Designed miniproteins, single chains, continued (2). Designs and how they scored, part 61

Each design is a single chain, and the fold is of that chain. pLDDT is the mean over its residues in the fold that is shown.

## One batch from the design tools (miniprotein)

Design m6113
Fold by ESMFold2-Fast:
Structure m6113 (fold): chain A 97 residues (1-97)
Amino acid sequence: SLEDQLNQSILDARDSIFTAMRHLRAGDGDGAIDALRSAIDSLSRTRDLALSLGDTDLARNVDRAIDLLSRALDHARAGDLDGALRLVEEAFRTFSL
């Protein structure tokens, strides 16, 4: 069902966010970048599924999380892993994963 796909995309996003935080805390920029890209991809799917189900509030919260993770990706690419970690933690709190 679309609801099952939505729930799976949220779990995939959560797993990727935790993986990104682990890599950032370990100083692994490349691992963090890969995990952040996976998190953004999963949240983009969550957004599309939320909109298909008429959940505009969830879609709006997911968009805010995507924006924060995209900024985290930019920080990680620039070598600012501490800045990236702060943004990922804010995204996690904003999305309520």
Scores: mean pLDDT 90

Design m6114
Fold by ESMFold2-Fast:
Structure m6114 (fold): chain A 73 residues (1-73)
Amino acid sequence: SSELEKKIKELQLEIDTMEGLKGIIDGVIALIESRPKTPDSEKAIKELREKKEQIEKEIKEKEEELRRLKEEL
């Protein structure tokens, strides 16, 4: 259905956006790691890695939903 196709398209866009955000986080971590280590920089890297793990989990859940919707097509 056109409604199902629209939902698939919207969910794919959300996944693509979250993948882009992961790329930005990786770039920020690399930038911080290019500088001398400080307690603040180590804390920032830890928090960014934890945020990346949360995003990866959400992507996996959305990819599972996308797979189920595509099977209904």
Scores: mean pLDDT 88

Design m6115
Fold by ESMFold2-Fast:
Structure m6115 (fold): chain A 92 residues (1-92)
Amino acid sequence: MENLKKALELVKKALEYVKEGRFDESIKLLQEAIDYLKKALEEFPDNEDLRKAYELVQKALRLLQMGRVDEAIKWLEEAIKYLEKALKKLEE
C-alpha cells in the first residue's frame, strides 16, 4: 500500500507540473511513479485498477515525451482515478 500511495502522490504532482509547463520535472516524477507502481503491482498482481493505472501512466509519459501535452493530461487524470479506486479497495 505504501508504494501505491507514493505513486499516487507522484502522479498528482506530475499532473500539476504539466499544467504549469514544467515538463522536465513532470517526466522525472512520472519515471519515479512508474518504479513505485511496479513495486505495488508485485504486492497486488491481481489488482485490475492498479494494472490499468500503470499502463495509463506509461502511455502519458510517452505522450509527454512526444510533446502531446493535452493527451498526456487526459491519461494522467484517468490514471489518478484508477489509482484512487485501487487505494480505496485495498484500505477497506
Scores: mean pLDDT 87

Design m6116
Fold by ESMFold2-Fast:
Structure m6116 (fold): chain A 71 residues (1-71)
Amino acid sequence: SPVAEVGAKGARLAAEQGDPETAADIAYSAGVSAGNPEAAKRMADLAREAAQKGDPEGVATAVRIGAEEGL
């Protein structure tokens, strides 16, 4: 999905810059745009935690899988 790809890249970049709240916000928006609003909240929480732990690749993976498969 183009939404999953763009969301994963954006959230990873925010995490790399040390901004877990922006990473979570991008993850939420990607989930909603992909048609999975209930998954969006879970994706945001996972992205925030991964970003806070310094794991930008984990953030991207959570966004991509959550947006495509609904977690």
Scores: mean pLDDT 80

Design m6117
Fold by ESMFold2-Fast:
Structure m6117 (fold): chain A 94 residues (1-94)
Amino acid sequence: SPSKEEQLEQLLENLRRALLAAGVPEEEVERFIREVREIVFDESLSVEQKRAKLLELRDRLVARLREIHSPETVAAIDAALGAAIQEIAEILEE
């Protein structure tokens, strides 16, 4: 079975590909995934603190994307981010 670290890395790679496929610029995606990775692997943070920080990152990205993408594209990206954050939380609580 994959380790928690391996599961999280695979999830982050899947999220990166999903954001690129949805039309988020590569530079934005790489910055976002780096920030998510820093939060997820920060052993000083509780799961609750990680969840709160990930939701803040989601809100900031979605707000920026609303200025340049259609409502339908933003809704799809927001849904993908929400699903990924929930899955990260579930893996971290295992």
Scores: mean pLDDT 87

Design m6118
Fold by ESMFold2-Fast:
Structure m6118 (fold): chain A 62 residues (1-62)
Amino acid sequence: MLVVEAEAAGVRARATVEGDKLTLENLDPGTKEQKLAAQLAAYGKALEAVKKKQEEELKKKS
């Protein structure tokens, strides 16, 4: 399980990756645009974390 938080346009969002499930949550009130910007930032951060984990596991698994 991976949990990452990001802030964009004054709003925070959390991305939780559990197996093949990705959950995006807004942590602060804001406009639809602010919430979307924060979710996109959290999503990008989560993708990088997942990629790093997968590369490490693939090297170990051969």
Scores: mean pLDDT 78

Design m6119
Fold by ESMFold2-Fast:
Structure m6119 (fold): chain A 58 residues (1-58)
Amino acid sequence: MKVRVTDLKTGKSAVLPEEVALALVEREGGEDAAAIRERLLKDGSVVLEKSNVRLERV
């Protein structure tokens, strides 16, 4: 599955494999990757306020 990662501060976005996107937000933002994955499965998108990023399933 692919995920669009959008930086809410800069407006920059990239489409990444889900595993890569989750690893990035975990490493850079200290986010809980398992919890984020569950929210993506449930809602199709999630906004991470600590990281200032939005993740969307594509």
Scores: mean pLDDT 79

Design m6120
Fold by ESMFold2-Fast:
Structure m6120 (fold): chain A 80 residues (1-80)
Amino acid sequence: MPTPEELIEEAKKLESELQELIDNNPNVSLEERKEIAEEINEYRLKMQEALENNDYETLKKIFEELKKKIEEIKAKIEEL
């Protein structure tokens, strides 16, 4: 099973890949970029809180939700 640190590193990698996709696509508006950033930041804060509380089950759950959300956002950007 992945460690808490491995989950955080994987989340950071997924966020970086999403950010690069957004930065390379001029059709993503500034408002959409802001909304995406705010949504991703909410997941990041929840994961950080779970990590600080040593709540591995919550950390894993939030990571899976973040991963799914990033996949959904990528699909929408690829449709543009």
Scores: mean pLDDT 82

Design m6121
Fold by ESMFold2-Fast:
Structure m6121 (fold): chain A 61 residues (1-61)
Amino acid sequence: SHFAAPTATVQPSQTPEQAARINELAREAGELVKRLMFEEGKSPGEVGLEIQRWLAERAAA
């Protein structure tokens, strides 16, 4: 749901649908990065590999 407040800048090269999907994906990726770093104590390199795998699986689904 919206909060009826001033929102961030629009994305000039994307449709609203694409922007929404990208925002959702970015948010989930951010949460996953935090989890992997703080819960698992993984290095930045390992976190990057895990994110790439997660994105590949999501794209394939």
Scores: mean pLDDT 70

Design m6122
Fold by ESMFold2-Fast:
Structure m6122 (fold): chain A 72 residues (1-72)
Amino acid sequence: MSTKEQIQKEIENGAKKLNMSPEEFLKFVNEMFLKGLSDKKALDELIKLAKETNFKFLLARAEHAREAMDRL
């Protein structure tokens, strides 16, 4: 199970891979997730980003949202 510390570390690692601050990375991820709620392609891109940055918490959430869209 992911602790708050593990989530924070995943955010920091993702930010480093994209050469941005943790705050900028979190804002970028949140904006993409909000777009993904109405755009299947944006969710697929977010899933790809989560895999490339090893953001496990984001990956699980994005995959759940993607499965929910397939049921609509």
Scores: mean pLDDT 78

Design m6123
Fold by ESMFold2-Fast:
Structure m6123 (fold): chain A 90 residues (1-90)
Amino acid sequence: SAELEALRAEFQRLLEELDKKVEELAEYIRRGEIPPRSFLDELLRLIDETKAKIEELLSLETDPAVRAQLQKLLGVLDAVEAKVRELEAK
């Protein structure tokens, strides 16, 4: 459907933005620098937006293999979010 195709395109955009932010985080770590709180806040916002799009996709997706992959990714994002929040609390 056009709605599912549009959601997949938005999801792909969010994944590309997440990949870029993760690379920026790795660069801070490599330089021995603590990421700014504003950067961590932006990363958390992007994770939240991506999780919301996964939930929208799961409401429309009927392929069990694709659904399983989306559910697995949602779990991974939950774990990453928890670790970023732990880092922000320090």
Scores: mean pLDDT 83

Design m6124
Fold by ESMFold2-Fast:
Structure m6124 (fold): chain A 65 residues (1-65)
Amino acid sequence: DAAVEALRAANEAYRRGELTPQDLTAAEDAAAKAGYLPIVTYSDIQLHKDRKATLTPGPVTAMKL
């Protein structure tokens, strides 16, 4: 899925410092426009993983409604 893959790639690039916050926001907006909602961010997933509580697997997840 192109929108989910683009969102995942943007989030990973942002974590590496290769993407601006504006570009990350644009990728999230594009995914939402395509009917996908980003459920959790990379930072949120890491925190939940440490707490043994995750809402979704992987670094970034989006769900089509």
Scores: mean pLDDT 56

Design m6125
Fold by ESMFold2-Fast:
Structure m6125 (fold): chain A 61 residues (1-61)
Amino acid sequence: MAAERAALKKELTAIFTEASGDKEHAEKVATQLVSQSDRVSREQLIEAARAAGEGLAALQA
């Protein structure tokens, strides 16, 4: 549903924005990941995003 996609995009955008400090980049990445929500579980997407954000933060530290 559209509401679920909006909530997922918001959560992914927040995760990547906090990790990278770049809101525009985070929103773009979140949009791409949300497009795959029909092919993988929402929970798996959120966990993958957290792992990716953690990796980005480590690389930029």
Scores: mean pLDDT 69

Design m6126
Fold by ESMFold2-Fast:
Structure m6126 (fold): chain A 70 residues (1-70)
Amino acid sequence: SIEEILREIENAPTLVEAFKIYNRALKELQEAGDEAKRKQLIEATTPLLTERLVKIRREYGPKEDLGSLG
């Protein structure tokens, strides 16, 4: 189920839609009492949001993406 949720977040056309799916999924997992899966979803979603922020910083601030060679 977590893989399906991540796919929906990745396929979301906007950040607003991605956030909506993420929030809904967290609520469903909390309702089911599945703390382990909730944590996994948070961990997996965080990098996706961070990549968006890195692109913004690249345009407005310092570049920190130089270490990804190879």
Scores: mean pLDDT 69

Design m6127
Fold by ESMFold2-Fast:
Structure m6127 (fold): chain A 94 residues (1-94)
Amino acid sequence: SLEEVIEELERARRKAEELGDSTTVKLADQALELVKKAQTATPEQVPQIILELDILLGLARIRRGIAKLLKEEEIAEVYDEIIEAIDKAIELLK
């Protein structure tokens, strides 16, 4: 459910905050805003929300790759959680 996706994103956001990574926190916040909008969205609004979530998914994958390259394994794991949550949200909205 979208409620479970919100809980997953809030958990990932807390982990990013504990790690002091404001960039990851901001991306999690952007994903949270879109998923919360999706909960009350009309059918006409859904395609735009999916497009915006897909853009964030792409950014999260790039940032995960950078974290892996820099040996920032804990940050990479937070991005894995964000990626899974966004992908789940997109599938629920299709």
Scores: mean pLDDT 90

Design m6128
Fold by ESMFold2-Fast:
Structure m6128 (fold): chain A 56 residues (1-56)
Amino acid sequence: GALEEAKRAAAETRAAIRAGDSEAAQRYGKRGHDALLTLTGEDREEAGRALEAAGG
């Protein structure tokens, strides 16, 4: 689902940032935010916290 996709994208974004791969970080971050925009309520808050923790 969209929550799992956003959380996975957040983890991939964090890994890309740690690896110094700015292009991958931007792609995963965009995927995470696109998924976040389809969520509401508590799921959106959880996805938002995961993306914020990843560096976005």
Scores: mean pLDDT 83

Design m6129
Fold by ESMFold2-Fast:
Structure m6129 (fold): chain A 62 residues (1-62)
Amino acid sequence: SEELIREAARAILAGDHERAVELLQSLGLSETVARVVVHDLARARLSLEEAVERIRRAVASS
């Protein structure tokens, strides 16, 4: 799932929030949790590697 985590991170950074939500749901997050994660990460102005790490932690905590 590392490739899906990176794809979700790229989608967030590109502003493709609906794609990011779908990818996070594929990784096991509920729609509600996925939307919160996308919102928080989009606002944080992260690098790709920082976004990947935060998504990895969110998925591991689910």
Scores: mean pLDDT 85

Design m6130
Fold by ESMFold2-Fast:
Structure m6130 (fold): chain A 96 residues (1-96)
Amino acid sequence: STQTVTIEADGNVVTITGEGEALELAYKAAKELLKEGLARFVLKEDKTTIVVVAAPGVSGAELALRIAELLEERGGKVLEREVEGDRARITVEIEV
């Protein structure tokens, strides 16, 4: 079966929306970017939402693209990708 996560960036903030295992994979991807110094903090806001704040000098759009790339490396399929300036909306489908 498949699950979908939506990664939306505006300025330096990235919001990831989804459910279940797909959202947990996105959370792990965001935590790796935190370890690499590309994100300042990562917060599980609720059961369907993760908030990620980019590090100084990193755009939210760049951070969103990096999260999508990490999900693709783990077998995710990008269904939609729209990037304009510091805004982005990316939808990734994950087999679970």
Scores: mean pLDDT 88

Design m6131
Fold by ESMFold2-Fast:
Structure m6131 (fold): chain A 89 residues (1-89)
Amino acid sequence: SLKPGPTTPHPLIPYLIDDPNVVEASRHVMEALALTDNEEVKKHLLEAIDAIVRGDKETAIKHLQKALELTDNPEVKEHLKRAIELLEK
């Protein structure tokens, strides 16, 4: 279920990434990771986080698209769609 999100992004992300769209996208990916119980979806979400930390938006988007195709959880789908939209900017 949807819970009140944190008022600040994860503490590690602001030290590595100065793009507010990337920071917000990362928050959505972390929420999706917390909500999913599917190991294949988790694997793609972790790969997306690693790509975001490396500054590789294209690889991050590809992994998020794969996770979106694999998940049946509507809350996870919503977070992934928003993360992809933010990273495409």
Scores: mean pLDDT 77

Design m6132
Fold by ESMFold2-Fast:
Structure m6132 (fold): chain A 84 residues (1-84)
Amino acid sequence: HHHHMERQRRIDRLREAARAMAETVKKLYEQDPELGEKAVQAAADTIRLHADVDPEAARQAFRESAKEVLPDELYEKLLAAIDA
C-alpha cells in the first residue's frame, strides 16, 4: 500500500496544510492576539496528530512552510505549544 511516492505526496499535502495553517495564525494574530494564541494551540494539536503518523514528514512540512510564513516570535510560540 504505502511506498516512497505516497510518502512524497503526503509531505506535499502536509506542506500545503502547514502553510495554510500558518497564514491563518498570522492573520488572526494580527487582527486579535487572543484569537491568534488559540490558533497557535490548534496548529500545535494538528502537528502533533500528524507527527504520530509520520513525524519526519510532519516536521519537515511545518518547518519549511510555517517558518517561512510566520514571524520568528509566532513560530517560537507555536514550537513551545507543541512541547506543552
Scores: mean pLDDT 71

Design m6133
Fold by ESMFold2-Fast:
Structure m6133 (fold): chain A 82 residues (1-82)
Amino acid sequence: SANKASAIPLTLPPEKLLSASLEQSGNKAVVRLEVSEPGTYTLKLVNAGDNDVTVTIYSNGEQVATVTVAAKSSKTVTVTLK
């Protein structure tokens, strides 16, 4: 499969994460997060693929960030989740 993108929560405890999904279609990925406690959290976005991936992050249905992660690299992002 071509799905090589992943999102790793660094400062979001599992008990505060109600749901998480990641869907990748080619060079685009969508991360959807639902949290029990609004706040500022740090995520590590990993792209193990051969092409740059644009990741759009949604919190409870609202777009909170868009980040491009270069091929075979990772990027740490801080997002405000609601």
Scores: mean pLDDT 79

Design m6134
Fold by ESMFold2-Fast:
Structure m6134 (fold): chain A 60 residues (1-60)
Amino acid sequence: IPGISKEQAIEIGVYIADLIVNEGLSLTQAVEEANRRLGIKLSVQQGKEALNLAAVEGKI
């Protein structure tokens, strides 16, 4: 993800997963909420990439 470190992408992916699992948000809603709370501007595709990266790294 351009402009974001691998560690930041993993942390964002963990947060997106938490919003989906614990707050019942869709992927699109979770990415929008993460953008709002973290002051970032990810596309839904970039949010999905962050979520997948967190899963591969065993963080979720």
Scores: mean pLDDT 81

Design m6135
Fold by ESMFold2-Fast:
Structure m6135 (fold): chain A 80 residues (1-80)
Amino acid sequence: SAKLKQLEELVSTLIENTRKAVYTKDERERARHLAIAQDAQAQIDKMLAENPELKSYFFDIANKKIEEAQKERLEELELG
């Protein structure tokens, strides 16, 4: 489904830009990444409101992407 692919891309954009905002030391770059993340979140919220059947897919995608991001962070911390 084109909508499912769009949802996956939006979730990836949200998580990636949230991560970049947390780790940047530049205030301007942080604001830019937060704006992109907020836009992605708004688009996800609208899509899920218009297509409630996608909610189960959203939770599965979000959980998987969060786990992947947490594993990457732990590996970065372990490498010193």
Scores: mean pLDDT 81

Design m6136
Fold by ESMFold2-Fast:
Structure m6136 (fold): chain A 75 residues (1-75)
Amino acid sequence: SISLGPVNSLEQFRALPEEEQKRLLRAFGVHASDELLDRAIALVREGASVEEILAALPLSPGSRERLRRLLELLS
């Protein structure tokens, strides 16, 4: 099982430094360019829904599923 460490909510994720948010996304299996990870972080910080975040990002199917699972887990 992949652990999120001390991060258990979207509010806690939004409170992390940007570099730690990016590291957590990669650790959870979201494999994307720095630009796409920065966009994902910006959308989460803006309070966008899971559906809006996934629709806005041209991620691979695998990374998209991992991002969806992470956001659902934190919701």
Scores: mean pLDDT 79

Design m6137
Fold by ESMFold2-Fast:
Structure m6137 (fold): chain A 82 residues (1-82)
Amino acid sequence: MKETIERIIELLEEFKRAIEEEDIERARQLLYEILKLLNENPELALKIEPLMQELLRALAQEDYESALELIDEIIRELKEIL
């Protein structure tokens, strides 16, 4: 579990950088890996579900400023669980 949380944090930090660099292809690949890990860890997914839903909404609306803030909030929540 701790190793999975650490990996998701690393992927979220890379995802944040990809969005900041406007590397949409890289961001899409990283989002897929994050969602795959969450699907394999449903207990962890449940803990961050509200923030993940808001993140996916922000991404769908191309609201990258809100998406970056939500990524930081998700990372903070995951570090609290660690």
Scores: mean pLDDT 85

Design m6138
Fold by ESMFold2-Fast:
Structure m6138 (fold): chain A 97 residues (1-97)
Amino acid sequence: SLAARKEQGRKEVEQGVEEVTAWWQEQLAAPDKIVEAIKNKDKDGLIEALKLYLEGTGRATSADMDKDKLIDAIKDLLKNDKRITEEMAKKAIELIE
């Protein structure tokens, strides 16, 4: 039925828009999540937030992310985000190592 195909397509588009919107909100929140994880000494939360940041910038997929790429992401944030201080970057690197 053409009506059934239209309804399925509408649901797929609505679900896709919702998923993309949620993904973009996660990407935009990634620097704030990194700051919070550093303050709380949350190693797992920091690694997760750094992976989201790298995926959002198109630099790496989660499958290709190693420790060196996570450290490089912290260094890039120190250069580009005023919320990340040298002390915070050092603590983040120590937490990952």
Scores: mean pLDDT 70

Design m6139
Fold by ESMFold2-Fast:
Parts: structure tokens; sequence; C-alpha cells
Structure m6139 (fold): chain A 97 residues (1-97)
């Protein structure tokens, strides 16, 4: 299983954040692109999934647990907004799978 999380853009003041997440195993994959704007609002820019298999589901569940742990200690408003949106989308994908 391959897991990538890329911070593709961030402002020096920490107010803007853009993140891309990819989880894949063979022909099974989940890809997200998310943004937190200067007002602290998180949004999904893209969401794509194909043939979510057991290996990808296990990685999604682990990632959701890691997001929950990160939310307990995170102090940056932009990162909190990003983590909350990641939690929403991860739950949604797991429910559809």
Amino acid sequence: VEFYIDITEQSLDGKYLKVKVTIKSGDSYVKFELEVDEDGKARVLSEESKNINEEVKKELKKFLESVDEALEVEESPARISMLQKLKEILKKVLEKS
C-alpha cells in the first residue's frame, strides 16, 4: 500500500494551506485535494476513488485515527480546519465503501 500526503501550498503566515492525499494499492485508490482559505474555511477541491479494496480501507481507517489524534494536539486554526475536513471526507468515503 502506498500512502502520500503532500502540502502543495502554504502561506508563510500559516493562514492558507493546500493538501493532497493519495492512498493506493494496485488498481484501488483514493485521492483528495483540500484547501483552507485565508478565512480559515476548509473545502474539498477534488475527490476521486476507484475500487476501494480491503488494504485501502485499512489505510483509510488508520489515517482517520491519526487525524483524530492530531486534532487533540493541534493549535493552528488552519490545520484544525484542514484536519476536521479530512475527518469528514474520510468518514464519507468509508461509509460509501
Scores: mean pLDDT 79

Design m6140
Fold by ESMFold2-Fast:
Structure m6140 (fold): chain A 59 residues (1-59)
Amino acid sequence: GSLEEAEEIVRRLAEDPVAAARELVEVHGLSEDDAVRIYLLVQSGRFEEAVALLVELLS
């Protein structure tokens, strides 16, 4: 589901931020601004908030 997908994306952003951030825009159709917001939340350790925002954006 979208929650499980969002958790996997956040995990990938922590491991390989450049590739995963590009995938948010190119594969999932997020705006660059939204992809940057998710990236910054993950970089700040705010993983739960990043997952919640990503679920909303992917719905």
Scores: mean pLDDT 82

Design m6141
Fold by ESMFold2-Fast:
Structure m6141 (fold): chain A 78 residues (1-78)
Amino acid sequence: GPAEPEDPEKVTKDPITGEPLKNPIVLDSGHVFSRDALEKLILAGNRTDPITGKPINVEKVINAGVDEGMELIKKALE
């Protein structure tokens, strides 16, 4: 089967949703978020890290996702 997480630190919760991380993205601030939570935040027009208040590196979020979420983010940025 797929490899189970051996390190408890690898099983981090999303600070936005409080749920287990899904498709984790590490921002320049060093905080880890679920891609879905970050995509929803950006699509809502909020490009600010909710923990630090610093701008989100949207290019890093886009590069971590190559699917439909990337297309929606591109449309929101254009």
Scores: mean pLDDT 64

Design m6142
Fold by ESMFold2-Fast:
Structure m6142 (fold): chain A 104 residues (1-104)
Amino acid sequence: SMAQEEVLAIAEIVAAGLEAQGAASPAGSAGLSAAATRALEAINEAAERARAGEPVDVEAVLAQAKTVLADLGAEAQRVAARKAEELGLPDLAAEARAFAEAAE
C-alpha cells in the first residue's frame, strides 16, 4: 500500500541521517536522546510491519522521524533532507533542512 511505501521511505531517510552521523549499527543510538532512541525503535518496528504488509500509521512514523532528525547534527540533517527529496517526501526534507539551519 501507499502507506507502507511511505513508512519504508521514512525509515530509509532516518537511516541515511544516522549513517551520516556515524550511528549506522544496532549499537549506533549512542548520542541520541532517550526520546529519539524510543522514536527510532518505533520507526524500525513500523518498517518491519510495512515489509510484512501490515497496517501502519504514517503520521505517527513522521512525528517519530522528526524527533530522531532533531537530535542529529546539521550535516546529518542535510543528508536526511536530500534523501527525503529523492524519495518524494518534500515536507520532511524541509523540516530536516530547518533543523540544520537552526543549528548554525
Scores: mean pLDDT 82

Design m6143
Fold by ESMFold2-Fast:
Structure m6143 (fold): chain A 65 residues (1-65)
Amino acid sequence: MEELKKEAEKLQEEIKKKNEELVELMRVARDTGDKSVVEEAQKKLDEILELNLRLVEIQRKIREL
């Protein structure tokens, strides 16, 4: 259980940092219309979604107990 909790905390921290980066990229993309920045933002969003999916799985395992 403790290991799962630590993994969840690490994932939350990573998601937090990636979200901060995503917000910055989205703002630049909207402001400039730079296609490269838009693609960077989409890739970052996909990574965040993957991490969130993993986090949900871990949280569910903890709750099942």
Scores: mean pLDDT 81

Design m6144
Fold by ESMFold2-Fast:
Structure m6144 (fold): chain A 77 residues (1-77)
Amino acid sequence: SLEQVELRVLLYQITRDATEFTIERLEERLARETDPARRARLQAMIDRNRRDLALLDETIAELQAQADRLRAARAAA
């Protein structure tokens, strides 16, 4: 239903915000880190979280498009 899709959008947006917060915290840690090996590990974690963020954005966009189609169908009925 539309209501279920809208709830899924909300839950994915919460996950997206948490992921963005995690990236900010990791970037702050990277800025203070002087050890090359630890810097490389922090960068890998940032890169992974940025890929996850991109997938979350794609999923949210698909769910928003689905919600828009369901709203249009309801309005046309």
Scores: mean pLDDT 90

Design m6145
Fold by ESMFold2-Fast:
Structure m6145 (fold): chain A 91 residues (1-91)
Amino acid sequence: GVSEDIKEAIKFLEEAIKELKELLKEAEEKNAPEELLEFLREALKKGEEALEKLKNPMKYGVGREEALKILAEVKEILKEAKERYEKWLES
């Protein structure tokens, strides 16, 4: 159901935010370039904003379709964050 789809999306976003926080911490500890750090900080901010919307669906007008769109957007952000970090490590 719609509530179950939103619950699964919330679970995914909580894991994605945790992974982004770990990625940012590792990048900071390894003295990654400021461009990469800014990207990771913005990715984390967007993930946290997405989670707020999913946790307050009535306030933000989030139904199943909106939740799936938010989930897809955060999946793309997480993928790009990982790809940018891996590319920098290989440099």
Scores: mean pLDDT 85

Design m6146
Fold by ESMFold2-Fast:
Order: structure tokens, then sequence, then C-alpha cells
Structure m6146 (fold): chain A 69 residues (1-69)
């Protein structure tokens, strides 16, 4: 169905654009996040969270503690 594919494609484009504009990430980095998401959503989530936390000024130690819960 065209509707479902268009929605997924728009979500991908919006996600990449939002990561570039709102988080200051390079296009290549944002695209890598989406590639990981297509392969393993949990791996993409971990990657994305680490990037966001680094951009917000968290240390590597703080990021590890947050991801461990």
Amino acid sequence: MEEAKEREEKAKEKTIKDMQEKLGLEKETAEKFWELFEKDPLEAYDYGIRLILKEKGYSEEEIEEILKG
C-alpha cells in the first residue's frame, strides 16, 4: 500500500532532518542512525541516545549510567 510506504519514507526524512537541524548532527551521522534502526531498532536507539546525551553535555560516565538505568 502506497500510504504506508509514503509514511515510512516521510518519517525517515523527517527524522534525518530533525537530527541535523535540532541536534546539530551531520547528515551522514543521522543516516547511520536510520540504517541501524532498519537493522536493529534497539541498536539504533542506543546510538541515538548516546548522540543526544553528548550534545546535551553529558559525560561518557553519565551516559553509561543512564543507559544502564
Scores: mean pLDDT 72

Design m6147
Fold by ESMFold2-Fast:
Structure m6147 (fold): chain A 89 residues (1-89)
Amino acid sequence: SVSLELLLRAIALILRAIGLLIELDQIEKEKSKSEEVKEKLKKIIKEAEELLKEAEELIKQGVPLAPKAAELAKEVIERAKKLLEEVEK
C-alpha cells in the first residue's frame, strides 16, 4: 500500500515533467520573444525546480522511477533556462 502510493507519486512527477517538456516544445516552435513567453518560462523553471525537490525526496526513500522523475525535471530546467536566455537576448 505505502510502497504503491510512493510509486504512484513518482509516476505523477514523471507525467508532470512530460507536460512541461510538451509546453517547452510549443514555445520552441513559436520562437516568440514576448513578455508572456518570458513569464511562462520562469513559471516552468519554478515548477520544474519544485518537481526536482519532490523527486529527490523520493530518491532518498528508495522509490522506483524517482530517479527518472529527477532526470526529466533537470531536462526541463536546462531547456527552459536555455530558452529564457535566447528570449532575453
Scores: mean pLDDT 86

Design m6148
Fold by ESMFold2-Fast:
Structure m6148 (fold): chain A 94 residues (1-94)
Amino acid sequence: SAIEEAKELVQEGYRAFEQGDYEKAEELAEKAIKIVEEVLKDPSLSEEERLEAEDILAAAYYLLGRIYEAKGDLEKAKEYYEKAEAILRKYDSR
């Protein structure tokens, strides 16, 4: 499924990040975000699928935060961390 593909992309992105390949990690995170944003546009999406998609979106934003932090761009890192946190609060609140 698109959700499973996005989840795999985020997992691959974290692996690239751990290997120091920040360019690959960023590319993978951005691809996951695009897939999840398309999924979240579907008003017929089940609650379970919406929660999974939102969790993946938060994980991808958190990865981008870590990438920018590693690159020394603390302002962009903070922006992405705040985006991830905002999604997680919505997810937890249902």
Scores: mean pLDDT 86

